Designed miniproteins, single chains, continued (4). Designs and how they scored, part 100

Each design is a single chain, and the fold is of that chain. pLDDT is the mean over its residues in the fold that is shown.

## One batch from the design tools (miniprotein)

Design m15470
Fold by ESMFold2-Fast:
Structure m15470 (fold): chain A 89 residues (1-89)
Amino acid sequence: SMRQQILQLYREAVSKLMQRDEKGAIEAINRLHELGLQAIKENDIATARLTIDFLRSLKWTAEKMNMEEVKKVVEERIRELEEALREAE
């Protein structure tokens, strides 16, 4: 399911952050963003909100690990998903 894919990507992103693999973390974050947009398109607002919650958790983790570039990317992806939710049909 999309929710299982989102959970798997969240775990992958956390793993990449623990490895200090900024590129890998950003790739997983971007994939989470794409699934969040897909959830909005499919009118699965609950899954879109879950994705935003996971991204907020990743932002907090990146901040605690002093990974500023990852934090910046996550903040932008959160903002984009929140805007898409506000504009949802």
Scores: mean pLDDT 89

Design m15471
Fold by ESMFold2-Fast:
Structure m15471 (fold): chain A 62 residues (1-62)
Amino acid sequence: GVAEKVAEAAAKGDGQAAGDALKAAGLTDEQAQEVVQKAYDEVDDRDLKKLGEALAKALKET
C-alpha cells in the first residue's frame, strides 16, 4: 500500500518520493511533510519495518 512505498522511499532518504506518494494518496504538501516528520521522530533509524509502522500511524492521525 501507500505506507509501504512511503516507508521504502523514506528509508532510502528520498523524502520527495515519500512526500509524492503521500500526496498521491490525497494529502497536501504540509500534511505529507507532517507525516514524514512524525515517522522520523518516532523511529531513531531508517529501519524499513519500524518506519512503515510509524508512517501508518502518522497517516491515520493526519
Scores: mean pLDDT 68

Design m15472
Fold by ESMFold2-Fast:
Structure m15472 (fold): chain A 60 residues (1-60)
Amino acid sequence: SPEELAEAIRRIRRKLKEGVSMEELKAQADETEKKAIDLYNKTQESAKKVRERARERAAA
């Protein structure tokens, strides 16, 4: 979203003023991607539990 993009730009500018290198920013981006994948997997585990209950109701 535009709001998320604006916040990301602000965060990058702040870190550059703090002397953080572009390489460090790239490492942080990679870590964020890893966390997003982990959250997706956790969401899938929760969805499986919900689907078990839903199957009982969806079965003919």
Scores: mean pLDDT 71

Design m15473
Fold by ESMFold2-Fast:
Structure m15473 (fold): chain A 73 residues (1-73)
Amino acid sequence: TQEDDLRRAREYIDEASEAIKQRPASFEAQVTLGVAALTYGVASLLYRKGADATTEARNALRLAEEARRLLGL
């Protein structure tokens, strides 16, 4: 569900954000995490306003997963 996607995306973004604080990260990893966070913010806002955010939530999760992968998580 979009709610599950948003929850997982937030968990992965928080994990990736903590990893970046603890060690050097590639520019690609930093940019991917930034885009994931922005996409999550938009999806979360749409969801809170009662809009269908299914695609945005899915994209946020995909980008968060990619950020984790780039960070070796």
Scores: mean pLDDT 87

Design m15474
Fold by ESMFold2-Fast:
Structure m15474 (fold): chain A 61 residues (1-61)
Amino acid sequence: SLERDAQLVRDAVFELGRILGVDKETAEKIAEKAEKDVRSGKMTLAQAANKAGNELLEAAG
């Protein structure tokens, strides 16, 4: 379901941000955007995860 996929991408993106050393506020904003894009059907889980992963890598330096 979209709701389950949205929750999964939020949790995965936030945890990846922690692993990469991205600050909590930035990781939360990226995770929230990914969740919203999946919940609305704008992106698939894979598309949102890939986009958010790239944004986290940019934020990490």
Scores: mean pLDDT 88

Design m15475
Fold by ESMFold2-Fast:
Structure m15475 (fold): chain A 85 residues (1-85)
Amino acid sequence: PITSVAELQEVLDEVMAERPELVEKGYTLSFTFDENGNPVLVILDKEGNVVARKRIPLDATPEEVRKAALELVDAYLKSGKPITL
């Protein structure tokens, strides 16, 4: 399981390195927490608006987070529209 906010951010930074098109288009992959404390992966535009979201399990492994982040990024790049997975 992801043990810290820093570890979560490290996985997301690696995903952005694997999908440079996201950053080149002015988007950023990040995360937030819902009202129940569950982590939510988000894609932010250059103004900081959330354009895509995907909930992940609280006990997600680094591998599961990486997979979920890649799914979110690939889905958003393919659709070009705000999405929730």
Scores: mean pLDDT 81

Design m15476
Fold by ESMFold2-Fast:
Structure m15476 (fold): chain A 80 residues (1-80)
Amino acid sequence: MEEEVKELAEEVFRELEERLRALARELFAQGKSKEQVILELRQEFQAAVLERLPDDPEKRLAIVEAAEPRIEALVEEVAA
């Protein structure tokens, strides 16, 4: 289960990476704070995971949490 969680988190993040990066740039251009940008990207990631795993809320939470460091790193890169 934990290995599957990490694999799915990495797969979903890879598929969304360019979209999340573009969204982060747009939100920063609108004057959003780093904290708001992280929250918005996390919500977009959660929505994508929900579409893939509608019936497993525990696994969805674990996948989102596994992806948090990658989302934060992406936001830091865009903010730099």
Scores: mean pLDDT 82

Design m15477
Fold by ESMFold2-Fast:
Structure m15477 (fold): chain A 86 residues (1-86)
Amino acid sequence: SAELEEIRKKLLEIARKEAEELVKKGLVSEEEAEEALKELEDILTNDEKKFEELLEVLGINSLEELEKKLKELEKKKEELEKELAE
């Protein structure tokens, strides 16, 4: 469905932003973040069962819930970048 395709795209965007935050905080290396993102992209594209399990774990039942979580991550990133610039 078009909604599931959009959810996949948004999840990858969220994961990229989260990975960037984790690298900035020194919690993971850039290499570890890139490997995790590659695995996520593969799951989202090639494994419907794992994709459904991921949605359940994240509590995402709709595109609207996903977009809400994406906006929260964007706000946290902006706040962190602003604090680091001070």
Scores: mean pLDDT 72

Design m15478
Fold by ESMFold2-Fast:
Formats: sequence, C-alpha cells, structure tokens
Structure m15478 (fold): chain A 70 residues (1-70)
Amino acid sequence: MKITNLEELAEAAVKLAGKELKPKLKEEDIDPSTLETVRLIAGNAAAEYNLPPLPESTILYLAELYLKST
C-alpha cells in the first residue's frame, strides 16, 4: 500500500483499523510535524467512521508509508 496524499492517508487509516501492524520506524525517526499531521488525519478519519482510537503502532506504520511515498 502506498500513501501519496492526505486523502489516501485517511483511507489507509480506516482500512488498517483493527489490524496488528509492526512499524519499522520509531517515533524518534519521524519529523514531529509529519507525525502530528499523520495523527490528525488518521484520528479525524477514525472519528468520522466512529472507530476506536488508533494505536500508536498504526500511526507509526501510516507515517512510514507516507514518508516512503513522498
């Protein structure tokens, strides 16, 4: 799965909700502004679809996919 824009990031967050994901990047390896953008977009998507809060592992995995596509 590639994430090339914020719309694809939101869709990926919903699709990966409830999955056990193993990110290769740590929080320290990600620029804070990028990580906050991913948290905001993914959190808003989860809230819109009335999903439970996404775990940190999912947020880090989404950030990794986003950075690899940018």
Scores: mean pLDDT 76

Design m15479
Fold by ESMFold2-Fast:
Structure m15479 (fold): chain A 100 residues (1-100)
Amino acid sequence: SLFEELLKKQKEIEEEVIKEMEPKAEAADPENARENMYKLTLEALDKLEEKGFTAIARFARRALDAQLNLEPEEYAKRLEELQKEWEEYLRELKKKLEEL
């Protein structure tokens, strides 16, 4: 299935990005660990978008933005909304790939 091949390729690219970010994560100051992790996450998402995974990078950015700017209750609600949007996106993507 083209959808399964796409998911496999996405996983390979995610693993490649993680591997590229490992040296920066290891060099991160533990006292600023949270801020450094957010910054490294943004850099990883930029790399995913550059490699063509724009949709997942954009959903992840919206989740990260919500985590940084919303109170816990509002963040939980936003994550639920983003999860529903992501599931709908995957359903439509699978349908389109099955029609090809």
Scores: mean pLDDT 72

Design m15480
Fold by ESMFold2-Fast:
Structure m15480 (fold): chain A 92 residues (1-92)
Amino acid sequence: LTEKQRLEADVALMQMAKSVFTKYLDKILQSDISVIQQEIALLDKYIAKAKELYEKAKEIDPKLAEEARRIEEELQALKAQLQQRLQQLQQS
């Protein structure tokens, strides 16, 4: 595989991960504090991977870099929703 093909595959996998979090968001938000904390930790790992892919892709394929950046931003938005819910539960 070329470097570009490897990056395309990695970005596609990250897109899949984002889709899974989006589909299960409501179920996660209805879960207990421990589950929400675990999902936030998992999102942090995927956010870090998206940032890494952006750095690798920006010199090889700017379009792939932009896709990685969009995935990072969308994962950050999902994390913000979970953090807001966690705060609400901790104040109860």
Scores: mean pLDDT 86

Design m15481
Fold by ESMFold2-Fast:
Order: sequence, then C-alpha cells, then structure tokens
Structure m15481 (fold): chain A 58 residues (1-58)
Amino acid sequence: AAEAAADAWVAATRISTGTGVDPQGRELPYYTVSAFPADLSEEARVLANRRIAARVAA
C-alpha cells in the first residue's frame, strides 16, 4: 500500500544538486527533488518525502 508506493516512487525519483548564487553573490549549494505524482496518496507522499530527505542527507 502506502509503503510500497513510496518505495517505488523513491526508486524512480532523481535528486538534483547544484550551486546557486545568493543576492550578495556568494555561491551556495542547493538541492532539487522531483514533484510528487498526482496519483500518489498523502501517506505515500509523506513516506517518500522522508526517504528522499534521508537520501539527500546521506
């Protein structure tokens, strides 16, 4: 159910990283994550978001 949907989406999702520039011209790292599919349940979105955050933090 929600766990399986979250796992499948996280496995297919790509996380992008890069460097942005703040208003003062300083280079700062930034992270982007793909948007959740419209058909993913609220519970699965919460689980997927936590797993994406853990992957980015690792």
Scores: mean pLDDT 59

Design m15482
Fold by ESMFold2-Fast:
Structure m15482 (fold): chain A 90 residues (1-90)
Amino acid sequence: ISDLVKAASKGDEEAIEKLVKALSETIKASDDSDEKLAEDIVIQLKLALGKSTEISEEEFEAALAFVEAARAGDEEAAKEELKKLLSLLS
């Protein structure tokens, strides 16, 4: 998953699509709140990229929008929000 996150952070479209699918499946299977899932996703992505796990407001907002889109089954919106989040992490 670390290699997939790194490729996606560099703008690899196929890696972004695979990461959206994997994270969306996890989100849909989870009973956790959208806010908790957003925090967990930012932390996981930052760890995969070797970054500090301190979460900015912009990173949290983008992750929350991604979680909401993924839970709604809107794959296009989820993909765009993940791209925004990954751009903030690069």
Scores: mean pLDDT 82

Design m15483
Fold by ESMFold2-Fast:
Structure m15483 (fold): chain A 86 residues (1-86)
Amino acid sequence: SMEEYILEVQKIADELIKLVKEKEEREKIREKLEELKKKSGLEADVALANVYEALKEAGLLTEEEEKETEEAVKKTRALVAAELAA
């Protein structure tokens, strides 16, 4: 169900953030990011935006990924804010 899907997406995002905070191997962090990127929908986009901030703070993004991330994160947050305000 949709509720189960949201929980699965949240679990992947939480695991990714934990790997970043624990300074685990970059390969493991990248694999988890790839798993999250395979998920679709607004819930996945929101989770991805949150993990991108953590990755940026940890210096795990390339310069190109940082630029792409800033645009994607801002767009996703604006969409979520608009939905919550409506």
Scores: mean pLDDT 73

Design m15484
Fold by ESMFold2-Fast:
Structure m15484 (fold): chain A 82 residues (1-82)
Amino acid sequence: TEELLRQARELLDRAVEYAAAGDISLSSAYATAASILASLADTPEARQLVAEGYRRMGEVLAERGDEDSARDYYALADRIEK
């Protein structure tokens, strides 16, 4: 479980880095991979990690002017927190 969380956090970190660099496609791919690992862990901590990661993604995308994608990630974070 902790190993899966560590991997998911690393993938989310890379997703945020690529979003900040403007590589939205690669950013999205890493975010999706992190979500899959969190789903495999199936723990509240994994769910919270992904929700926080998605919120960070939304903030970075909003800063870059991609408010449509930012809203998408905020909605995903809200859904996962349930």
Scores: mean pLDDT 81

Design m15485
Fold by ESMFold2-Fast:
Structure m15485 (fold): chain A 55 residues (1-55)
Amino acid sequence: LDAEAYLARLEEAAARGDAEAAQRYGTMAVIAGSQAGVGEETAARAREILRRHGL
């Protein structure tokens, strides 16, 4: 999966209140984003998704 796919899974997990799955997918998104040269952007997007869902 790429960073976009992991961010989508993060949002689904956060929306259902699954903090463990949300953190796991967020970590995987940042790793994938870093490998693609967009790690900081991906980390910021992951934090915003978590913030909107109260995580």
Scores: mean pLDDT 85

Design m15486
Fold by ESMFold2-Fast:
Structure m15486 (fold): chain A 86 residues (1-86)
Amino acid sequence: YPDAIKAIAEHLGIDPKDIVEFLKSLGVSVEDFLKTDGSKKLEEILGLEGLSFLGYIVLVPEEKRPELGEAIKNKDIERIKEILHS
């Protein structure tokens, strides 16, 4: 897995495969995610401004990261947005 995917999974305490499956559910491949266009699509879906997906995750308090990881595994976009924008 690319370092960006591994870093996200490590911060959330989940398997990198769960990140990959989440991205696929949104029509974003790992290759596309590493490119500007795929990264922007994900950021638009999640309503992210000024920071990458990883950047937002690093700002999530440690106690909320397990819930974020579960929301990602469940592909719960609204719950992911709630946690990232809290």
Scores: mean pLDDT 79

Design m15487
Fold by ESMFold2-Fast:
Structure m15487 (fold): chain A 63 residues (1-63)
Amino acid sequence: SSMELELQERNEKLGRETVLLFINGMLENLGKPAIGEDDSEEEIEARQREIDEAIIKRLKELS
């Protein structure tokens, strides 16, 4: 087996886990449902856009 392929797969998994932890932390702060590991990349991106929009809206309300 290729050690490089194994490292790439591990790094991708760790990257996804880190992104999901960050996104889910933000969603929790916004009172929104968490994203699961079974969700598609498209769904994760859509949820990330929702977070960005909610943050911008909240910042405008606080100013």
Scores: mean pLDDT 70

Design m15488
Fold by ESMFold2-Fast:
Structure m15488 (fold): chain A 113 residues (1-113)
Amino acid sequence: MEEKAQEAKERILNAKSLDDFYEAAREALTSPDPEVQRAAVEALLEKIVKSTNNLQGVSPEALGRLLAQFLKRVLEGATPEQRERVLDIVREVLPKIVPEHADTVFAELEKEL
């Protein structure tokens, strides 16, 4: 089922509007397929971090708040089990994208969720 994970990742990365991005992320992150959920988290974090790197003065705390705001909206109506899986994947993937500040970003994200 690697093809479904790849399709989910491409849909998130290639989203042309914020609404398309939210819809693609919501569908993938609430998927019963854990590989689709993992691909979605990776694509989502890559896209958000890349976007914020173009903004001057974004602190790790501000990045954590932005991620929390996004995940809160996307995971609205998700089960507690789905939310826990997404948070576990975020915790695992985040150090690969922001290695110096992963703990600070995740702490602010948990605080806002």
Scores: mean pLDDT 76

Design m15489
Fold by ESMFold2-Fast:
Structure m15489 (fold): chain A 68 residues (1-68)
Amino acid sequence: SERELQDRVALLLEARDLAGLEKLAEQEPNPTNREMILKSIRGYRNALRAREAGERDAPGGGFIEAEP
């Protein structure tokens, strides 16, 4: 069912398993469901790219060091 597929996609997204999502999309015979999985993959990739480009938690600003 669509709900079962959505649950699987949600679990893979939570696990951050893009390879698993891609495999799921390849094995999905229904083109509508496959497109939904591919959209989820694209959304996740876009979010990761935006984080890497705009939000860098690890490196920080690099301007908040010792004052002297």
Scores: mean pLDDT 71

Design m15490
Fold by ESMFold2-Fast:
Structure m15490 (fold): chain A 81 residues (1-81)
Amino acid sequence: MEEAEKLIEEYRERRKKAAEFVQKNMTDEQKKLLEELKNTTDPLKRREIISKLVDYMEELVKKYPEYTLEEIGIGVAELLS
């Protein structure tokens, strides 16, 4: 396997694992915010929802120090894709 292919596969697994971790630790209210963000095109409304999701990410980082803000952010980004 080419080194580049291995790194891409490792990054895909990392994104998937991060997304699974974030999703498993989300409340129904937080999952609703994520779904609203996916369906919202208005910049002001998106900013409001993003602010609430950032608060959630900060809480996860404090509760699970093994997962950095970077890792949590990767998980949230994957769930938004």
Scores: mean pLDDT 77

Design m15491
Fold by ESMFold2-Fast:
Structure m15491 (fold): chain A 69 residues (1-69)
Amino acid sequence: AAATVDAAVGKGFAVNPPVPATPPSTEELDALAAQAAAARKAGDWEKEREYVTQLSDGSHGYNAALREK
């Protein structure tokens, strides 16, 4: 069973679903990019991937061009 996602949902999903129809702001996407870079430098690939996933999801849902630069 996918019960193991319960713990991940409790941490990652605590701020995510369901997002009340508010697209991520420029600041939020920038913060995620900074956190992804910091996690990358720390060798924390799990965190880096999570932040990048959130960036891709939010950026594509609202402003994909923002992710490019």
Scores: mean pLDDT 58

Design m15492
Fold by ESMFold2-Fast:
Structure m15492 (fold): chain A 95 residues (1-95)
Amino acid sequence: MPKVKIEAPKEVEGGGSVKITSKLEGEQEAKVEIYKSDKSDLSKETKIGSGIVKPGESFSKIFSDLEKGKEYIFKGIAKGKDGNEDSDEIEVKVK
């Protein structure tokens, strides 16, 4: 089963950018996808990037134009060749 860990700063300034890093753990290559949602409306999940990642490697995406006063949830999903997937998420507050 693939395993993914997502990392980002917990708080950023409004109008700034944030680097979202998804690290693939375990022994299997996987397709890693990064999604963004607004904490106030989780139904509007948007894919911001994807790539094929080898075990121990990371996929990173910079997201800019963060709206002041919003809280964002970034989600990393790793999809293995066996059809199994793993996900991790992190909340980022914009001050």
Scores: mean pLDDT 80

Design m15493
Fold by ESMFold2-Fast:
Structure m15493 (fold): chain A 109 residues (1-109)
Amino acid sequence: APLSLEEQLELLLAELRAQRALAEEEGPAAARALEAAEELLRLHRQPESPEVRERRVRAARELGRALGELAGKSEEEIEEIGRRAAELAAAGAHPTDVILTAAALAAKA
C-alpha cells in the first residue's frame, strides 16, 4: 500500500537523522536539511506575520538546497530545488507538502 504523506514525512525525517549521525561527508547536509524541516514545522504552529513568512521562505530554500547537496546534485540544480521550495512556502503551502516536494525534486535523476 502507498504511504500516507504523514508516513512519508516521518520516514524522511528518520532518514535525515540517521544520515546526520554519520560522522562523514553527508552529515552536515543532512543536519542542515533536518534543521530546516524542523523550522518549517515549528513556524506552521506560530501566528502568521511578515517575519514568520520570511523565516518560512528562508527555511524552505535552505531545505531544498541541503537536500539537493545531499543527493549530489549540481550547483545549478541545488539552487533550483531551493528556489522551488521557497516559492511553495511563499505561496503558503503546508510544510509537509514543501518538505516532501523538495525531497522529490532532489531525488529526480
Scores: mean pLDDT 83

Design m15494
Fold by ESMFold2-Fast:
Order: sequence, then C-alpha cells, then structure tokens
Structure m15494 (fold): chain A 60 residues (1-60)
Amino acid sequence: SSLEQQRAQAGRQVGELVRKLLHDNTLNEQKLEEIQKQYPLVSQQTVNDLRETLRWLQEQ
C-alpha cells in the first residue's frame, strides 16, 4: 500500500540520519524525540530499537 511505502521510506531516512548521529557521537534522547516529530510514520519498534541502542552506547 501507499502507506507501507511511506513507512518504508521514513524508516530508511531515519536509518541514514541515525547512522550519521552515531558517527558524530551526537545521538541522545532529545534527538530521538526530534526524529519522532519529523518522521511520525516511523514504527514504534524502530524507535524502541533506537532507544535500546542509545542505552547500550551509554553503558560503554
């Protein structure tokens, strides 16, 4: 469906943005909130996975 295509595109764009933030070591909870606001179609599972990644990075 068109909605599925839009969600897939949002997921790809969020993935690219997150990779850049990880490379720059600037990923944090505030950035995740900004991403959710800019990409409301991104799945809750993707957001949860990103929060788990952030938590893992904070333990290193």
Scores: mean pLDDT 79

Design m15495
Fold by ESMFold2-Fast:
Structure m15495 (fold): chain A 60 residues (1-60)
Amino acid sequence: SEERRQRQYEEVRRAIREHGIDNLDYRALAERLGISESTVRRYASLSVSEEVGRKLREIA
């Protein structure tokens, strides 16, 4: 279950890298991954937070 959730999260991260956050099709991703659209949105938010954290470490 946790491993499957991690794979779904990585799939959302890949979509963001390929298409950008503003062009992400949350509904299509939810259908493809077999999860809710709200879960895809949560994963996208976590992905953005990770990238922001990475940039903050570069500045510090």
Scores: mean pLDDT 75

Design m15496
Fold by ESMFold2-Fast:
Structure m15496 (fold): chain A 88 residues (1-88)
Amino acid sequence: SMSPLLKSLAENGYVRMAAELALNQGKQLEKKGDYKNAGSMYHISGHFYLLGGNNDLSRQMYLQSSEMYRKAGDLDNAKLAEKLAEEA
C-alpha cells in the first residue's frame, strides 16, 4: 500500500523523490527479510520512476519487486512485476 507521504509527493510532481523514498524503504525491508513488503515498495518505486521518464530504473525496480515476491512465495505479484518490467 502507498503511504500518504508517497501519494502527496507524486500528486505534487515530486515523482523522483517518491521513487527514491520507496526504493530506500524497499531496501530496508529486504534487509529485515520482509520480502512481501519489500516487493511492494520496489513496485511503487518502479511506478514512480516510470512516471518520471526513468524507464531503465523503472524496469530494474519491477525486476527487484518480482524477485522479492518470489522469495515471499507470492507468485501472482511476481508475475505482474515481471510483466511491468517487460513493458517499461
Scores: mean pLDDT 88

Design m15497
Fold by ESMFold2-Fast:
Parts: structure tokens; sequence; C-alpha cells
Structure m15497 (fold): chain A 68 residues (1-68)
């Protein structure tokens, strides 16, 4: 959902991802938004510099898009 996307913390990595996902949602391209999130979650889970909080936020965002 848009409000959840805007409330996600704007770390460097998360900000770029959220921007791309928000653009895809604005274009009503939920499949593209889902693909970006799935790929990013895999990359972020393998990166020890990314917090568990950021990973959970991305997973919650993916669930919201899947409900659309």
Amino acid sequence: MEEELRSIPKSRFTAVLVGRVLRAIADEDYELAKEYLEAAIKVYESDPSVSQEEIEALKNLLKRIEEK
C-alpha cells in the first residue's frame, strides 16, 4: 500500500528500491513491482549490512502488492 511504502525508512539501499517500486505501482505494473521486490529481498538477505528491520519491511511490502 502507498502509505506503507512512504513510511519505510529511507536508507540508501531501501530508498532506491522503494522509488522503483513506487514508480511501478503508479504505472499499475504490479508484476514488475513484485519482481523488483523479490530480487531485492534475495540480494538484501545475503548482505550483512542490511538490517533485519529493512528486510521485514520489504517482505511486508511484497505481501501488500500480492493482495492487489
Scores: mean pLDDT 68

Design m15498
Fold by ESMFold2-Fast:
Structure m15498 (fold): chain A 86 residues (1-86)
Amino acid sequence: MLSREERVQRAIDELEKLINEGKELERPVPVLGSEVPALHAFAKSKGLNLAVLDLFTGKFYEFAADDTDLSGIDLDRPYLARAYKP
């Protein structure tokens, strides 16, 4: 079983790969809500927006690189994440 840190790093690596290949809109990366803050920190470090889709509610969230309010994210829910240029 992967640690939380290993799962976060794999999600970051996949997002970075998709961005580098110009495929960020073709394939979302599955993550847990508890992993979203680390993905947002990665996106912020690259000057990118982070978009996440709540798989239970269908609710869509977009976070700009300078956004600080992640309170809408349920830490125990599955999300689909994309990072993209604003």
Scores: mean pLDDT 79

Design m15499
Fold by ESMFold2-Fast:
Structure m15499 (fold): chain A 80 residues (1-80)
Amino acid sequence: SKAKELRDRLIALMREAGALIPEVAAITQAGIKAAKAADTPENQTELKAYSDAVAAAAERVDPELGARIKAEADAFLAEL
């Protein structure tokens, strides 16, 4: 499904961000867990919070990566 494809893309991007930016590694792991469990409004709220935190931290070192994380998270949440 489109939601599964978007989820997998977001997880891959968060994993990439955590590997490239050690500062966000712990937050990206929380975000990946939230993405896998985004079946309820409460879990979707958690995913949004972690995605925003990862994007904000990533933006400090790579503005393009931060923008991509935000866009992919928004796209996934819009399909749920």
Scores: mean pLDDT 82

Design m15500
Fold by ESMFold2-Fast:
Structure m15500 (fold): chain A 66 residues (1-66)
Amino acid sequence: MDAAMAAANADPDVQAFLTRLESLSLISRSYRIALEAVKQALRDDPSLSLEEAQQIAGEAIRNYLS
């Protein structure tokens, strides 16, 4: 809603989270699935918060392991 994330060149915390997932995706398929889910969510909503990104990543891993 407010100023800093609305014109995102994205939230640096979300970018840091993606970078971390990318590193982990090299050694784990679960993290690769989480990375792709978060990237897709950011394509649909570039104002996605870190908390929302973490929730999406966790849900993607849970669905993969189910």
Scores: mean pLDDT 73

Design m15501
Fold by ESMFold2-Fast:
Structure m15501 (fold): chain A 71 residues (1-71)
Amino acid sequence: SSRDRMLRIAQRYSGEIYEAIDAGDFERADRILEEMRKELLSESRTPEQQALARQIVQSLEDEYRGRKEAL
């Protein structure tokens, strides 16, 4: 399903973002997060899919911000 595909994409990007953070490469982490945002939003075709994409992006942005601030 579209939902499963979006979640799989988010999981892949999340892993790369966390690897970059663990390496101290915040510039790379920021670029990966932006790429994830663009890809998830571009895959949305309906208002419901756009809402799901925004929810996934927001969730990962909140986690990324919290993890970055903890350092």
Scores: mean pLDDT 77

Design m15502
Fold by ESMFold2-Fast:
Structure m15502 (fold): chain A 87 residues (1-87)
Amino acid sequence: SNAILESLTPEQLERLKELDEKVKELAKKLDEAKKNKDGEKVKILEEAILEIQRLQQLFAEGKMSVDEFIEKVEKIIKETEKKLKEL
């Protein structure tokens, strides 16, 4: 993980920081959904966060490029936000 981050450009690091903030917002939404006992919303958010964690692990192990990681996580975030709006 750390070794991969050290090999990234400043621009790639900035994109990852922006992505991290969006992931934190999903985590906040999950905490709110749990507090409100919104089971459907909890399920959607937990499935999204679990998949993001799997992608983070693959990226950390060098099994995925930074561009692939960013693209896949952004897709999950967009699909999750769409599902939440449809509730």
Scores: mean pLDDT 85

Design m15503
Fold by ESMFold2-Fast:
Order: structure tokens, then C-alpha cells, then sequence
Structure m15503 (fold): chain A 92 residues (1-92)
């Protein structure tokens, strides 16, 4: 039950992130088949970095299923307590 709740929360977070990325891609004149570069920056040594990466990877998979060509990069260097997301070089 607790694992099912964690899975459901990850799916909801990934769906929301994918929706926001798709909105940004469309606002920039993007369409299905276009390349979408996603950069996730996490704080160094953050124990939640693995969760953030899993959410971002699942969001990337959802966008690929919709026909977008998605490249996901995860890097360290965000400020403590923050997550930074950029789509095609534009901060989200």
C-alpha cells in the first residue's frame, strides 16, 4: 500500500512536469517531432536527488510517448533546498 502510494505520487508529479514542459515547448512554436532538451539541476549531496531524477525521467518518457524527441540531462549545482528545471535553455 505504501509503495503503491509512492508510485502514484511519482506518476502524478511526472504527469504535471510533462504537461508544463509541453506547454513551454508549444509556446516556443514547438510541435510533436521537435527536439526538447530538459536540464534538471539538483543540489549536491541531496538525498532527494534520486526522487527528482526519477520524476524527470518519467516525465521525459511521457513526452517521448507523445512523439517529442526528448534529451534529459541531470546535473549538480543547484542552491541548497532548490531544484532548477530548464527547457531548451529557458528556466521553468
Amino acid sequence: SELEEAQANLERASERLAEEIEKLAKAAGGKKGDKVEITLRVPAGDPLAEVARAVAERAAERLREKGYDVELTVEEGASEGSLEVAVNGKPV
Scores: mean pLDDT 72

Design m15504
Fold by ESMFold2-Fast:
Structure m15504 (fold): chain A 80 residues (1-80)
Amino acid sequence: MSELLKRAKELDELGKKKNIPGIARRDLNAVLQATPLFEAGAESATVPVTGISGAVTDAVVTREQVESMLRNAEAIIKQT
C-alpha cells in the first residue's frame, strides 16, 4: 500500500512536468484519495470517476480497480 501511494505520487509529479490528458490526472487523484483508505483497512472507497460519456460520477471502487486505474494512468503518461 505504501509502495502504491509512492508510485502514484511519482506519476502525479511526472504528469505535472508532462503534457498529459486531464483524464489521467483525475485517475491519479482518485488513486491518491483511495489508497490511504485502503491503508486504514477499507476494502472499497467511493471516488469520482469519469465515465465513457465524460460524466463524473461517484463510484465504489475496490483496491484491485484502483490498481487498474493506476496502470491505465501510467500507460497514458507513457503514451504522451
Scores: mean pLDDT 70

Design m15505
Fold by ESMFold2-Fast:
Structure m15505 (fold): chain A 86 residues (1-86)
Amino acid sequence: ELEKLKGPYSGAPLVYDAEKKAYVDPVSGAEYPVELIEKLVKEYGVEGAQEQLRNAERGTGKMSELALNWLIERGIELLVEGVEKV
C-alpha cells in the first residue's frame, strides 16, 4: 500500500530511508516522516494521503484543518511551529 505513494509533482515512487526514518522523493528530495505517511494512509487511504502530500510538497502547510488537527492530537508534528507533544 505505502509503496504506491508517489511524489505529487515528480510521480516517482517514494523510497524509505532508514537513517532519516522518512519516505523520500528521489527526484525532488522532499522528505516525509514515516509516522506522517502511515497516519495519513491509515486515516485517509492512499488517495487521501496523496492529496495531503501534495499540500506538504508546496511547503505552505495547506493540509485540511481536520487533517492537521487530527495529526496534532495524535502527536504527529507537522508544519505548525510551537506545537507541544506530551
Scores: mean pLDDT 59

